Designed miniproteins, single chains, continued (4). Designs and how they scored, part 7

Each design is a single chain, and the fold is of that chain. pLDDT is the mean over its residues in the fold that is shown.

## One batch from the design tools (miniprotein)

Design m12213
Fold by ESMFold2-Fast:
Structure m12213 (fold): chain A 70 residues (1-70)
Amino acid sequence: SPLIERYRAELEEVRRGIAETEKQLAEMKKANADPLKGAILETSLAMLRAGADFLEDVIKRLEEEEKKKA
């Protein structure tokens, strides 16, 4: 399904954002850097994880609908 393929591509983008944000947060913790920037990155990470969970749920529901038509 082109729609499922599109949502999988969106999920991969969000997962890349999660990995990059986790890397930045780890580097900041190692450098004992600005706690406000750390808090902003942690908030961004939580939002990205929520977005990934939402996309995974949507993909699962779309895949189940395709199975019913097969």
Scores: mean pLDDT 83

Design m12214
Fold by ESMFold2-Fast:
Structure m12214 (fold): chain A 92 residues (1-92)
Amino acid sequence: VVEEVRRVTENVASALRVMGQPDAAEKVRAAGDRLVQALNEAKDKLTPEELQEIAEKVRRAGDAAVAFGEIGADYLVNVLDEIEKRLKEKLA
């Protein structure tokens, strides 16, 4: 899941940079890094099913980001932040 999050966010960030949107690319990378930290902290408390759900949600949001550019990037950031928040709430 961590590798999938990194792959999706790196691919989207690279696409955004090619499109001339470096600020959007950095926002996507920053949100991905925050989610990766939360996933690493929650690692021993997540089921395989929960990990699969996170991977699918991130993959779908990544596809939208590539398709819709800046608007899609904002959507991906919101999805990544939502997952991070839910993981932190589960750890508390």
Scores: mean pLDDT 78

Design m12215
Fold by ESMFold2-Fast:
Structure m12215 (fold): chain A 82 residues (1-82)
Amino acid sequence: SMMEKEKELLEKGEEALEELRERVMELIEQGKKEEARRLLKEAEPGVEAAVELLRKNGFEEVAEELRERWEELKREVEEKIA
């Protein structure tokens, strides 16, 4: 069903962002703040491409939720680094 596909896509996106968050937080804990920023910057094109692809395929709600989670992650990292 379409609902099942939406759930799978959302879960996959959330898992990818959580893995990224863990890696970034580990770098921050090690005092590697510039490496943490670089990792986020390198990940951004991939996240933006995934969000855009989801929107183009009619998964607007999934795209918006993943974008919101990505913006939250960027905010959290900047707060930890500042």
Scores: mean pLDDT 84

Design m12216
Fold by ESMFold2-Fast:
Structure m12216 (fold): chain A 98 residues (1-98)
Amino acid sequence: EVLYEGTFPNVRAAVEAGLEAAKAAGYEEVAVAVIRPDGTGSVALLKTDGSVLVKPKEFENAEEALAAALELARETGAPVIVVEVHPDGTATVTVIKP
């Protein structure tokens, strides 16, 4: 179910790596969940070219954000890119199949 995992110096590098992994696997759309150090999160549906298909939705906790991203992936057939932001500014990305 996991296509790719990595830790990167910043959120942008993590998101870019996730988009590249999804594109390499043949996907044109991705559900992106960004989880912040304070435990909040946001979820959006993007094309691998960066176009927004579903505007970001905010969540008060990581569990709800991850559940929403997985549900969106299940409904659309898109993979999920989970970006966990660390307090030092680094970010871990995980790409999950739908």
Scores: mean pLDDT 81

Design m12217
Fold by ESMFold2-Fast:
Structure m12217 (fold): chain A 85 residues (1-85)
Amino acid sequence: SKKDIFDQIIDKLDQFGDLYLNETDPKQRQLMGTVVDYLMDALTSDKKKSLEYIDRIKELSKQLPSEASKLANEIADLLKKYIDL
């Protein structure tokens, strides 16, 4: 259901937030903060703008550490499923 996908997004966003709070590299922390902002904006935007934020998340994820990159891409894929429902 749409609620099940939303709950998965929130759980993964919480995990990403934990990685962000524990990040010690200033550049990586800034990039992760931008990803958090885009994730929050995607959840509250119209479909066209949400898709634009998803693309930005996927592009920025290429610059993140492997665990954060994987998680950002998983959240982006769940967001796409959520908005297509």
Scores: mean pLDDT 87

Design m12218
Fold by ESMFold2-Fast:
Structure m12218 (fold): chain A 100 residues (1-100)
Amino acid sequence: VPSEIEILEEAIEGLEEIKELIEKGASRETIAKKVEELFRRLAEALGAQAAPSGAMIATLHGARVILEEIKKGASREEILKKVEKLIETLRRILEQLRAA
């Protein structure tokens, strides 16, 4: 079972890949598939936790919101901003966990 730190590190890595795809002009379908893959991996990792933290739950919810925005036809700019904000949030949480 992955640790909270490992789950957050994988989430940040996946979100940075998604950010790079958006910035490089990848298709909406490609971006959606990557977000779906990340969401599935996060859901599986959290499902293996006896008591997932609020941070883990927030991460999964953030990924789901991004996926729903893509499906609703949100602009690339809006999707990029949501991805960037989630990366910022997770990096702050990860720093706090690593400092403990």
Scores: mean pLDDT 80

Design m12219
Fold by ESMFold2-Fast:
Structure m12219 (fold): chain A 77 residues (1-77)
Amino acid sequence: SPLEEYLAAARQTEEAIRNRAPVEEVIARLDEMAAAYKVALTEKMRAQGASDADIAAALAGLDAVVAEDKELLRQLL
């Protein structure tokens, strides 16, 4: 599921922090996973009959969360 994929990406991010991976590499992987999750979320919402406005709001909310996660990663690495 898209949630399981995102949780797997979050766990990989924690492992990368422990292994002292470069912050830019960790952020790039997070961006790739977020992009994949956005595609899956959009497809799921469209299949459920969500409006374009509802999809846009959901994607904007995810973008805000990803931006916050990136800022936290830059502070931790």
Scores: mean pLDDT 80

Design m12220
Fold by ESMFold2-Fast:
Structure m12220 (fold): chain A 66 residues (1-66)
Amino acid sequence: SREEEKKKIIDLILNDNSPFFIKARKELQSLSDEAANAKTREELEAVLQKIDELFEEIKEYLKKLG
């Protein structure tokens, strides 16, 4: 399910020490900071779109491993 897939990705971001997931954690932290500094709904939606793009990149990475 989509929820199980999201949980797996979150667990990997938090706990996996491979170079790819270390980079993903740093990127997510940067996007979190952008979200905290967003002044408008449009700016926040732009950050949420970037987060969705990061999750898609992670999904593509996992697909290449399988």
Scores: mean pLDDT 83

Design m12221
Fold by ESMFold2-Fast:
Structure m12221 (fold): chain A 75 residues (1-75)
Amino acid sequence: SAPSVAELKRQIEEIRAQLVAALRAGDLGTAQSLRRQFYALVAELARQVKDDPKQLKEISDLLYELEREYRAALA
């Protein structure tokens, strides 16, 4: 069965935590892999909540914050 919105949000939180840990450890290869997984999960979540402007804004804000953290770690 396809994951529920709640399951996708849980998986996104887990992957984000792992991504931040990889960045702090300087493991850029693992971080890049986790970033791809994060974007795939977020894309699926966005498809499921596409008619909810409030949830789409929350997703947009999350993506903006993650990209800033990722770029800062690479600089």
Scores: mean pLDDT 83

Design m12222
Fold by ESMFold2-Fast:
Structure m12222 (fold): chain A 61 residues (1-61)
Amino acid sequence: SLDDVIAAIVAGVRAATKTPEEAEELVARIRALIRANPRLTPEQKAALEAALDEELARIKA
């Protein structure tokens, strides 16, 4: 499901990054891949980007 994909991406960001700066860089790269993916609907892209924005806000809090 889309929720499972969101959970996997969020877990990946948490596992791969140690600083807010690393998280910002990785999120920017994932966002570019999401935007470039022709198999995702606009609604799926919006949901994935919103999840990345929420996780980045959590890390920076």
Scores: mean pLDDT 84

Design m12223
Fold by ESMFold2-Fast:
Structure m12223 (fold): chain A 75 residues (1-75)
Amino acid sequence: MKATYVPAATADAPHTFVVESEDQEVKATGEGPMNVEVEVGEKHTVRVTLDPSAATGKVTIEVGGETLTVYVANK
């Protein structure tokens, strides 16, 4: 699978992953103090809002039997 990462513009904004896959079964799991939202479409969108007090978070994205692990960071 292919994923494009768009970092959060502010501490309260989501980090966005655009996942290109024709498979409609998308799962995303966050590890750490974060909210993870998944929107299934022609391009799937995974939005991760990391707690602003956290330095980093880990997200596992599963699409069509493929797994991608990504890390998000606040500055």
Scores: mean pLDDT 76

Design m12224
Fold by ESMFold2-Fast:
Structure m12224 (fold): chain A 89 residues (1-89)
Amino acid sequence: LKKILVEAEKAGEEAYEKYKEVLPEEEAEIRADLAMAVTLLRALGKEEKAKEVEKKVNEALKKGDYEKAEEIVTEALDEAMKLVEEKRK
């Protein structure tokens, strides 16, 4: 479980470093959080959920709806963290 969290944090950091130079900071932060959430969900065997979250966030970002994109990402991160906690117990 610790390794999954470390890999997710690394994915988020790499996405942020990549996007912060070419995208607005707010979008770069959302994409970093998305990378972390998707990495956690995939590591937990939730591939379909990871794809759905990625699609919804990309659709919101395409419309410039940063508030909705951030909401979707935050919900996905919360769900993934709950699954990590359940497997730890």
Scores: mean pLDDT 81

Design m12225
Fold by ESMFold2-Fast:
Structure m12225 (fold): chain A 73 residues (1-73)
Amino acid sequence: STKQQALQLGQKAVLHAQQGDEESALQYLDQLKQLLSDNPEAVRHVERAREHVRRGDVEGAIRHVSRALGELL
């Protein structure tokens, strides 16, 4: 299901961000953005998470991934 795929991609993005693997984290966030492309609010949160990953703000990235996944309630 879309929800299960989104949870998996979000978890992988967070894990790689926590490990300092910016490239992999951004790749998983891009996949999450494509999966959630029909939900503009979720897309905005994924884009915010990408910005936080690029500046090394792992906590900010986690917050925005959680917000994007919350759109699947």
Scores: mean pLDDT 88

Design m12226
Fold by ESMFold2-Fast:
Structure m12226 (fold): chain A 71 residues (1-71)
Amino acid sequence: MDKDAEKLKKLLEEKGVDVESVYSVGGKIVIKFKDGGRAVVDTTRGVVYTEGLSEKQKEAVEEAFEELGKS
């Protein structure tokens, strides 16, 4: 789980979005952005929840999660 959070953070940084923190809790990955936006990736359901994100940040999270599932 920790490795998935670290990989997701790197993928987001590669897409040009700055993240404050990425961490795993209860089968979910929480992403906090420096501007106060947040995303929650439910790795069990394959669903992304976003709150206060720009369209660019939301697309970056969705693409990073898709790339995380491809290895």
Scores: mean pLDDT 78

Design m12227
Fold by ESMFold2-Fast:
Structure m12227 (fold): chain A 72 residues (1-72)
Amino acid sequence: RYFSREEIEKRVEERFDELLPVLAELGKYPSLNHPGAREAVRRLQELLGLPADGVFDEETRYAVFLLLQRVN
């Protein structure tokens, strides 16, 4: 893994306000395979300090899970 879950939790908390509009943008697309969704994933990864490859990997999925938990 690039980051531990604890490190991802810390980064999501530190960047929460910046991550929320990116999460909203991601939710506009019908599929994570959409080019626009992949660009939103890249922006999310960049804000978290993850490799910005647009791949919805386990670290990226965990960050999105944490964001959704806080919104709901």
Scores: mean pLDDT 79

Design m12228
Fold by ESMFold2-Fast:
Structure m12228 (fold): chain A 86 residues (1-86)
Amino acid sequence: MLPRASPSENPDRLAALKGFSDGLNEAIARGERRLPGATGLEMSDLEITDDSVSATLVFTDDSARVTYTLSSRRGERSITEREERV
């Protein structure tokens, strides 16, 4: 059953967005835990393509900035953590 009907991107984009949503929740939980003294939390611009979703989540403190790069493609998600000090 291999349909070659052209879906309107709804299924693959929706899957990517759902995976991204789960990843975002996880990244927020990790950021809160890793930088409990954060003075600010910013969600970068959300980028949505034909089959993937990516964005950057930044936790900010006076001395540190923790960046989470989120990527999701058709429900398969990836989270990368990066810490910047100074």
Scores: mean pLDDT 71

Design m12229
Fold by ESMFold2-Fast:
Structure m12229 (fold): chain A 80 residues (1-80)
Amino acid sequence: KKKEEIEIGADRLVEYLVSQGGKALTARELAEKSSVSVSTVNEILNELVRKGLVEREVVPDPRDPSRRVTRYRITEKGKA
């Protein structure tokens, strides 16, 4: 059940990231678009990073540059 949900969510997240043209998105933004919880999105993103389909990057928060936020973007492998 959990594995099946992760695979379905992974396909949806990859498709969405591809549609954004390589734009980096936070787990919160991906959760809002996928109708999946932030916790589940984080599990899916960890698997996608492990598979090399998504890249993790840490950037300053636009509202508070003293904070860092983690963003995720599609890799060349994920676009194929």
Scores: mean pLDDT 73

Design m12230
Fold by ESMFold2-Fast:
Structure m12230 (fold): chain A 105 residues (1-105)
Amino acid sequence: MELDEKEKEEFRKRAEEIVKKEIEELKKMIEEGKLEEIKASLDAQSEEEIAQGIKNTIETLIKLEVSKELIREVLEALEKLLKKVGRLGPVVQETIKEIREKIEK
């Protein structure tokens, strides 16, 4: 039996709820300064790898039909995180800008 339109819509809504929860947890980690593990992971990656990771994440959210408002919140949280850990370089900044322009159209 193929997934009906209601099952697809419920899957999308559940994905949005998960994303919202993860954004809230990330914002809390940023405020509390509990970023040591994330910083170590990001320090092991190139700026290009970080930028590609952001692109892949946002492309997945677009494919799942997550709202533009939630995608904007994800980008804002990631930008604040990267700034706090000192990994918000020019390639990453340009990538975030390009994604924002695409989702606002």
Scores: mean pLDDT 79

Design m12231
Fold by ESMFold2-Fast:
Structure m12231 (fold): chain A 56 residues (1-56)
Amino acid sequence: SLSREERERLARQALASLRKATTLTQARVGVHELRRHFPEEEALLAEAERILATFE
């Protein structure tokens, strides 16, 4: 199992990848994967949703 700190680091890296999305499809996939793998990271998921909204 991943430690809490490792999980938070990976979640931040995944969010950084989402910030590089250039299409709506990439943004939707990124948000879906973040919700699936890091559902407890509420502040990060809120930021991911904000990024997705900029494409819609």
Scores: mean pLDDT 79

Design m12232
Fold by ESMFold2-Fast:
Structure m12232 (fold): chain A 78 residues (1-78)
Amino acid sequence: MDKTFPGLEKLDEKTRNQFYGLVMLLETAGIIPKNADEVLDKIVEVVGEEEMRRLAEEFRRQRHYRTADYIEEWLAKR
């Protein structure tokens, strides 16, 4: 798992760590944590929807398909 993705350096440490925890659970176990939507809401408020789309594309390129799919599905609900 890469330490830095585009835009994530703009996040506070707590939110960034929560997001990496989400990625870890999705990729290793296929588990969606209860606070997943709240974490993504906080990220989009900081980085914006376009950067969130680019983040999903970058996860897909790195073969983190579960994370990419979850972000794309979450964005589609907005």
Scores: mean pLDDT 78

Design m12233
Fold by ESMFold2-Fast:
Structure m12233 (fold): chain A 96 residues (1-96)
Amino acid sequence: LEEVEKIIEELEKKGVPQEIIDQVKEFKRSLERIEELKKIEETTDLKPEEKRKLVTRLTAEKLRAIGAVIDIELIGKKEGLDLSKEIEKLEEIIKE
């Protein structure tokens, strides 16, 4: 999460459109939800059906985070911005 905050600060210093900053914040929210779901998995004795529901939610939040990265790339292309370094950092974070 600290790494995502640094990316937001770097983008704000570059004066990128608010729409790009909003997508990085959406990416951060998806990561926070993933951490919350993982904590439930670690601290709660879940039934098999509940574990399947948790896996579905984890998958949905990961797809949301991937979608935010795609939106950042597409908006960046539209605005004529080279965001390749920031996108690479976000992709590395999502692999964890």
Scores: mean pLDDT 85

Design m12234
Fold by ESMFold2-Fast:
Structure m12234 (fold): chain A 115 residues (1-115)
Amino acid sequence: SEDERIEKAKKKIYLKIAEKLKEPKTKEEFREKLKKMGFSEEEIELLLYVLDLLAEALEKVAKNNENMYDEYEEIIKKLQKEYKISEKEAVEYLNLVEEMITPIVEEAQEEVLKE
């Protein structure tokens, strides 16, 4: 069915994004961009951790049919606990990482749709 084909494509896209986010080159480029933006080393390590949490969340959604909204809430809670930051700060860091990975998301979508 068309719905089944869409769901398969969506899962492939999520897995491809997760793979790209885990690449050493992606982390190096992310670190360099964040340094140029004036973030501290502590903030850079937090933002790189958000990148890893997003990759894990995408894999869980693709493999386990988990809800991406629930995974975002879990990321926010983890950041609040581990870094002792506010919910607002956790949301702002998550939003920044999502904005910065937009080119990777677009690349993954194009690659899957051409397969």
Scores: mean pLDDT 86

Design m12235
Fold by ESMFold2-Fast:
Structure m12235 (fold): chain A 60 residues (1-60)
Amino acid sequence: SELIEEAKEAIRAGDTARFARLLGKLVKKGVLTPEQATEIARAVAAGDYARAEELLEKIE
């Protein structure tokens, strides 16, 4: 998904505002469940960007 790739780029760039908008769009479009989005958001909040990217890759 293009949105998943954009979310990964936002994480790599440290653009938390763009990441939050993309995460919301992914949930709204049904690409992510709220549970998946919560796990990814927790990883980013913890500074575990590798974990956040792994979770996004499993959904793609």
Scores: mean pLDDT 81

Design m12236
Fold by ESMFold2-Fast:
Parts: C-alpha cells; structure tokens; sequence
Structure m12236 (fold): chain A 84 residues (1-84)
C-alpha cells in the first residue's frame, strides 16, 4: 500500500539522519538496528502500528510510549502517502 511504502521511506530517512548525526557510534548502532527491525516487519506485510509496538516493547519501551510512537508513524505515513 502507499502507506506501507511511505512508512518504509520514513524509516530509511530516519536511519540516514541517525548516521549523519553526532550521536555516539554505539547509540547509532542500537537505533539503526531497531529501525531496521521495524522496517523489515513492515516490508514483510506486518501492520505499521503493530510492527512499531512489537519492536519497541521487545526493546523495553513502556507500552504507553510504544503505542504513541506507533500512532505517530501511522499518521505520518498516511500524510506522506497523500502528499505523494
């Protein structure tokens, strides 16, 4: 779907932004690994919101925070799909 393609593009851009940032290398590796897992789950056909929630919960993020992050990516993916 257009939303799935937008979500993948947003995650890829986030990975590029992380790599270009001044964050410590260990922090970059952790964030990129998490974003890659979310991207792979979405690319394999998993729902955008569920992919984000599952991976964040597995990383130890509180359920409320994981749910908010999932909602935000879904909203951004819809907006970017509509703009394309």
Amino acid sequence: SAEREAAIALLEKSMEDVLASDLPEEEKQKIIALLQKIKDAIASGQDIGEAVKQQLLAAGVPEEVAERAAERLVELSRKHAEAA
Scores: mean pLDDT 84

Design m12237
Fold by ESMFold2-Fast:
Structure m12237 (fold): chain A 71 residues (1-71)
Amino acid sequence: SKVEHLARMLRELSRDPALSPEVRAALAEIAAALEAGDIDRALELLGRLLVSLGASPEEAEARVAALREAL
């Protein structure tokens, strides 16, 4: 499924040593939410991560909405 594919990709990213420990922890939480089937929680956490990485709230909302539509 698309959810399983996204969870796997984010889980792999959560192990990337090039990313900061805080970003890796956030990606692991998002992957865990997707693995549990909690799409709403995963998208909420993703939006917060995007803002923490410098996206505007509007950019984060647009990306989350596009991903929700794709799932």
Scores: mean pLDDT 87

Design m12238
Fold by ESMFold2-Fast:
Parts: C-alpha cells; sequence; structure tokens
Structure m12238 (fold): chain A 80 residues (1-80)
C-alpha cells in the first residue's frame, strides 16, 4: 500500500509537469499492485517507466518530475 501511494503521488507530480503518458503508466502500476497482478504485468510497467524517464531526461523535464518518476520506479521495483 505504501508503494501504491508513492506511485499515485508520483503520477500526479509528473502529470502536473506535462507528462500525462508517464503519469498513466504510474497510475496503471498502482492499480496492478492493488489487484495482485502478475510479475510480468508489473515488469512491463517498470520497463515503460524507464522509457518515459529517458524521454523526460532528453526533453529537459524539471527535477521535481524526474525525482517523482524515479520514486515510482523504486516503489515498483520493491513491489516485485
Amino acid sequence: SEQVEILRESAEVVRRHGYPHAADVLFKAAELIERGASSLELEIQLGLMRIHLGVMKITGAPEEALEAIDRGIEALEEAL
């Protein structure tokens, strides 16, 4: 549940900074954890988060948004 809260808070931060697709991945990961989804489903979301982090870095996303997606990645890794 702590991981779910971190993912949702992180999703709101990245969405506020103009990254709605990255936010959608974070929200989906939170939903999947709550549903007890398979490790494969969680690993797919983790891969997508890492891709979005790369895109956000290249496009010059603010530090707050980068820190938020990093926290989401860490939370999902701990849930695996």
Scores: mean pLDDT 89

Design m12239
Fold by ESMFold2-Fast:
Structure m12239 (fold): chain A 87 residues (1-87)
Amino acid sequence: MLEEFREKVLELINNENTPIEEIEKLLEEVRRELEKVRKEIEELRKQDPSDEEVQKKLKELLEKEMELGVIEVALAVVLVVRKKLEK
């Protein structure tokens, strides 16, 4: 769930004692979900683009891809910052 991923991201970021490994695990989970969504978008694009049901599902998946992409970038930035501070 997008809401669930957002809450997990906020929880991890707000806890300075969160292990880097846990942040990496969440980033991997977000990336797996993003890849799954992108695959579903690709499959839907192969179907009839004039089908209203296909268009509705495609719009929903594109919105989900955008939200997951923002979460991925945010987690990647946090991970880079945390690794640099680990010097």
Scores: mean pLDDT 77

Design m12240
Fold by ESMFold2-Fast:
Structure m12240 (fold): chain A 74 residues (1-74)
Amino acid sequence: SELEEKVKRLEELRANLLAAIDAGDTAQVDAYLQEMRDLVREAVASGDPELVREVSFLFQETVDEANARAAARA
């Protein structure tokens, strides 16, 4: 399903994003965040409230963790 495909892609992007933060690779962090934002926009455009909810939740959770990790490295 589209939900399963987008959730799987977001989980992959999340893992890659967090690894990039740990490595200090700001260019990769920006690239992965952009891909995640694109997936959120696609979910919103689909009009599927369950897809929007799940994708938005994973994105927000990822952003919160990314910010916490970045702050810990500063």
Scores: mean pLDDT 84

Design m12241
Fold by ESMFold2-Fast:
Structure m12241 (fold): chain A 81 residues (1-81)
Amino acid sequence: LSTPQLVIIREAEVGIERAEKLIEEAKKQGNTDALKKFEESLKLYREALELARNGGDIQRSAELMKEGDRKLKEAEKILKE
């Protein structure tokens, strides 16, 4: 694995862990809107991780990570409402 790929893998793993924890919190609160957005974020992080692990397009993996981060932040705002 290249250094850029290894960085994306680690960032995606952290993103997945964070999203999974927040999904459980959203479920506990019954916040279905936040839950849907956290699930979208989790899917994007998993896609980024698989691309990076498979030696795929590093730029595409990074774009998926940014989109995942964006959706995670949106979901966090909804969860706080």
Scores: mean pLDDT 85

Design m12242
Fold by ESMFold2-Fast:
Structure m12242 (fold): chain A 104 residues (1-104)
Amino acid sequence: LSQSELDGYEAEVNERLTKAEKTTLTPSEIRLLVNDLLALAYGHLNMGNYDTATDYLQKAKDLLQKHPELKSLVSLIPRIEEAIEALQNGKVAGAKFIVFNLLF
């Protein structure tokens, strides 16, 4: 993934986050947006951008907390929190493993 492709992908995802704050999204739109946020976090982890990765993990958690009706997705919150805590404690490999397993 080139820097230009990553920048474009991030712009689209952030536009969808802004839309989510102003309008009601379908469950499918929320699921896809959460997956995109986790994918961005994983990409930034692989690039060594740990603060940016933490920010995307926090955004995914915040989006899920706004939609408690999506029970299967809400079950991801504790794992996202584990990934954030791993990064805060310098356990980068552990954080990468958690985020990878959330995506796949």
Scores: mean pLDDT 85

Design m12243
Fold by ESMFold2-Fast:
Structure m12243 (fold): chain A 82 residues (1-82)
Amino acid sequence: DEKLKALEAALQAAIEKHGGKLSDEQAEKLSEYAVNALEYFQKGDVEKALEAIREAAEELKDNPDALAAAEAALAELEKYGK
């Protein structure tokens, strides 16, 4: 699915783009949130995947680049969920 791959790419790009700019703790948390969102998405639970991304955005709001990436991923997932 194109939108699923776009979401996966967006989450992965956020981790890669910010890997050198995030603390080890922030990078680890971002990776965990991405895995959780993708797992829910793969199970067809789009609503829980959306909640996981929103939680990630809230937890990462201290890093504006990570927040922007999470918001972009959320927007793509919302399009897929409709």
Scores: mean pLDDT 66

Design m12244
Fold by ESMFold2-Fast:
Structure m12244 (fold): chain A 81 residues (1-81)
Amino acid sequence: MTLDEVLEELEKKVDETIERIRAAKSKQEVFDAVQELDDFILSKLGSLAATLTNPEDIQKLLDAVAEAQERLAKALEEKGL
């Protein structure tokens, strides 16, 4: 997979996770959604990071992860967590 394909998948997963958090009726449902996203990040981004050698691509990946974390934190705060 290319960097751009992984970043598009990450954005989609973040959007889905935020919607799951907003729709959640229990704290457990929120944690399950967050755990699934964390598993995706560890699996896909870890593998991709090992293949990146261009500093600009590495920075683009780091920026995308930071943005994803900010969006997740905001959704959790709005949910009261």
Scores: mean pLDDT 80

Design m12245
Fold by ESMFold2-Fast:
Structure m12245 (fold): chain A 65 residues (1-65)
Amino acid sequence: MLNRYQIAALNFIQTSPLLSEEEKKALSEAIRKDEEKAKKLVDFLRSKNGVLTKEDVKELIKIVS
């Protein structure tokens, strides 16, 4: 069962216009396998008040990779 961080992270990934289809697939798979990565992603989004730039997206990918 997915925890609340995984659900929030997956919702962001699936709805983000800043991510490619390949990036969405890779990030979604990583989030489903690792609760800690999901939490880091949600904490990052929270620090940015949900508003991301292209540079923030690059940083987010590094955090989850």
Scores: mean pLDDT 79

Design m12246
Fold by ESMFold2-Fast:
Structure m12246 (fold): chain A 90 residues (1-90)
Amino acid sequence: MPSVAERIEEVLQELVERLQEKGLLTEELAEQLREFHLEVLTMLENKEPAERVIEEVERLSDELLAATSDPEARALLEEARERIIEVIRE
Protein backbone atom coordinates (compact mmCIF):
# COMPACT_ATOMS: atom_id res chain seq x y z
CA MET A 1 0.00 0.00 0.00
CA PRO A 2 1.30 3.55 -0.67
CA SER A 3 2.61 5.41 2.38
CA VAL A 4 0.84 8.44 3.87
CA ALA A 5 3.72 10.58 2.51
CA GLU A 6 3.28 9.13 -1.02
CA ARG A 7 -0.50 9.72 -0.92
CA ILE A 8 0.00 13.36 0.17
CA GLU A 9 2.59 13.84 -2.60
CA GLU A 10 0.02 12.57 -5.15
CA VAL A 11 -2.65 15.02 -3.86
CA LEU A 12 -0.20 17.96 -4.06
CA GLN A 13 1.05 16.94 -7.53
CA GLU A 14 -2.57 16.79 -8.80
CA LEU A 15 -3.25 20.23 -7.24
CA VAL A 16 -0.14 21.76 -8.92
CA GLU A 17 -1.13 20.26 -12.31
CA ARG A 18 -4.73 21.57 -12.05
CA LEU A 19 -3.55 25.05 -11.02
CA GLN A 20 -1.03 25.11 -13.90
CA GLU A 21 -3.65 23.96 -16.47
CA LYS A 22 -5.96 26.82 -15.40
CA GLY A 23 -3.17 29.45 -15.41
CA LEU A 24 -3.59 29.94 -11.65
CA LEU A 25 -0.13 28.74 -10.54
CA THR A 26 1.90 31.86 -9.68
CA GLU A 27 5.61 31.66 -8.78
CA GLU A 28 4.71 32.63 -5.18
CA LEU A 29 2.00 29.95 -4.91
CA ALA A 30 4.32 27.31 -6.43
CA GLU A 31 7.04 28.15 -3.85
CA GLN A 32 4.53 28.10 -0.97
CA LEU A 33 3.20 24.70 -2.13
CA ARG A 34 6.78 23.35 -2.24
CA GLU A 35 7.40 24.64 1.33
CA PHE A 36 4.05 23.13 2.45
CA HIS A 37 5.02 19.73 0.98
CA LEU A 38 8.49 19.80 2.59
CA GLU A 39 7.11 20.76 6.04
CA VAL A 40 4.42 18.04 6.01
CA LEU A 41 6.87 15.42 4.66
CA THR A 42 9.38 16.32 7.42
CA MET A 43 6.71 15.91 10.13
CA LEU A 44 5.68 12.50 8.73
CA GLU A 45 9.32 11.36 8.46
CA ASN A 46 9.81 12.36 12.14
CA LYS A 47 6.67 10.30 13.03
CA GLU A 48 4.86 13.29 14.56
CA PRO A 49 1.38 12.51 15.99
CA ALA A 50 -1.42 12.73 13.39
CA GLU A 51 -3.13 15.51 15.43
CA ARG A 52 0.02 17.70 15.15
CA VAL A 53 0.39 17.04 11.42
CA ILE A 54 -3.29 18.00 10.87
CA GLU A 55 -2.83 21.23 12.91
CA GLU A 56 0.18 22.20 10.76
CA VAL A 57 -1.65 21.29 7.50
CA GLU A 58 -4.52 23.60 8.55
CA ARG A 59 -2.10 26.41 9.51
CA LEU A 60 -0.08 26.17 6.26
CA SER A 61 -3.30 25.91 4.20
CA ASP A 62 -4.52 29.17 5.78
CA GLU A 63 -1.24 30.80 4.63
CA LEU A 64 -1.77 29.45 1.07
CA LEU A 65 -5.37 30.74 1.02
CA ALA A 66 -4.20 34.18 2.26
CA ALA A 67 -1.82 34.34 -0.75
CA THR A 68 -4.67 33.44 -3.18
CA SER A 69 -7.58 35.73 -4.14
CA ASP A 70 -8.89 33.71 -7.13
CA PRO A 71 -12.03 31.77 -6.06
CA GLU A 72 -11.27 28.77 -8.31
CA ALA A 73 -7.70 28.48 -6.97
CA ARG A 74 -9.04 28.81 -3.40
CA ALA A 75 -11.56 26.01 -4.04
CA LEU A 76 -8.80 23.72 -5.37
CA LEU A 77 -6.60 24.51 -2.34
CA GLU A 78 -9.48 23.80 0.09
CA GLU A 79 -10.27 20.48 -1.68
CA ALA A 80 -6.59 19.44 -1.50
CA ARG A 81 -6.43 20.40 2.22
CA GLU A 82 -9.46 18.20 3.03
CA ARG A 83 -8.02 15.26 1.04
CA ILE A 84 -4.63 15.56 2.82
CA ILE A 85 -6.30 15.68 6.26
CA GLU A 86 -8.36 12.54 5.38
CA VAL A 87 -5.14 10.72 4.32
CA ILE A 88 -3.47 11.62 7.66
CA ARG A 89 -6.55 10.54 9.68
CA GLU A 90 -6.60 7.08 8.02
Scores: mean pLDDT 83

Design m12247
Fold by ESMFold2-Fast:
Structure m12247 (fold): chain A 93 residues (1-93)
Amino acid sequence: MKEEVKKIFEEHLKLLKELNAYSPESRKNFEETLEKSSEEELKKLKELGLVIVELLKFKLGEITPEEALERLKEAGVSEELIKEAEEALKELE
């Protein structure tokens, strides 16, 4: 779990750099969160990280909103979080 969350976060940072929105403080805050998180919190961080990555890919023009939502469903993200992602995608259009 922790290794998977770290990989998702590295993808997130890469996308932030492409959007000129990267901050070194973001890495520090994430590493601290990983160290303090329980297994249950790591599962939530994995789902949130997957959502953020797909939203950033959409903002970069790499995927459609439909592709983003499909990928989240295939990854097993909760229906509640998929609904939040759908609303965020509408606001980013």
Scores: mean pLDDT 77

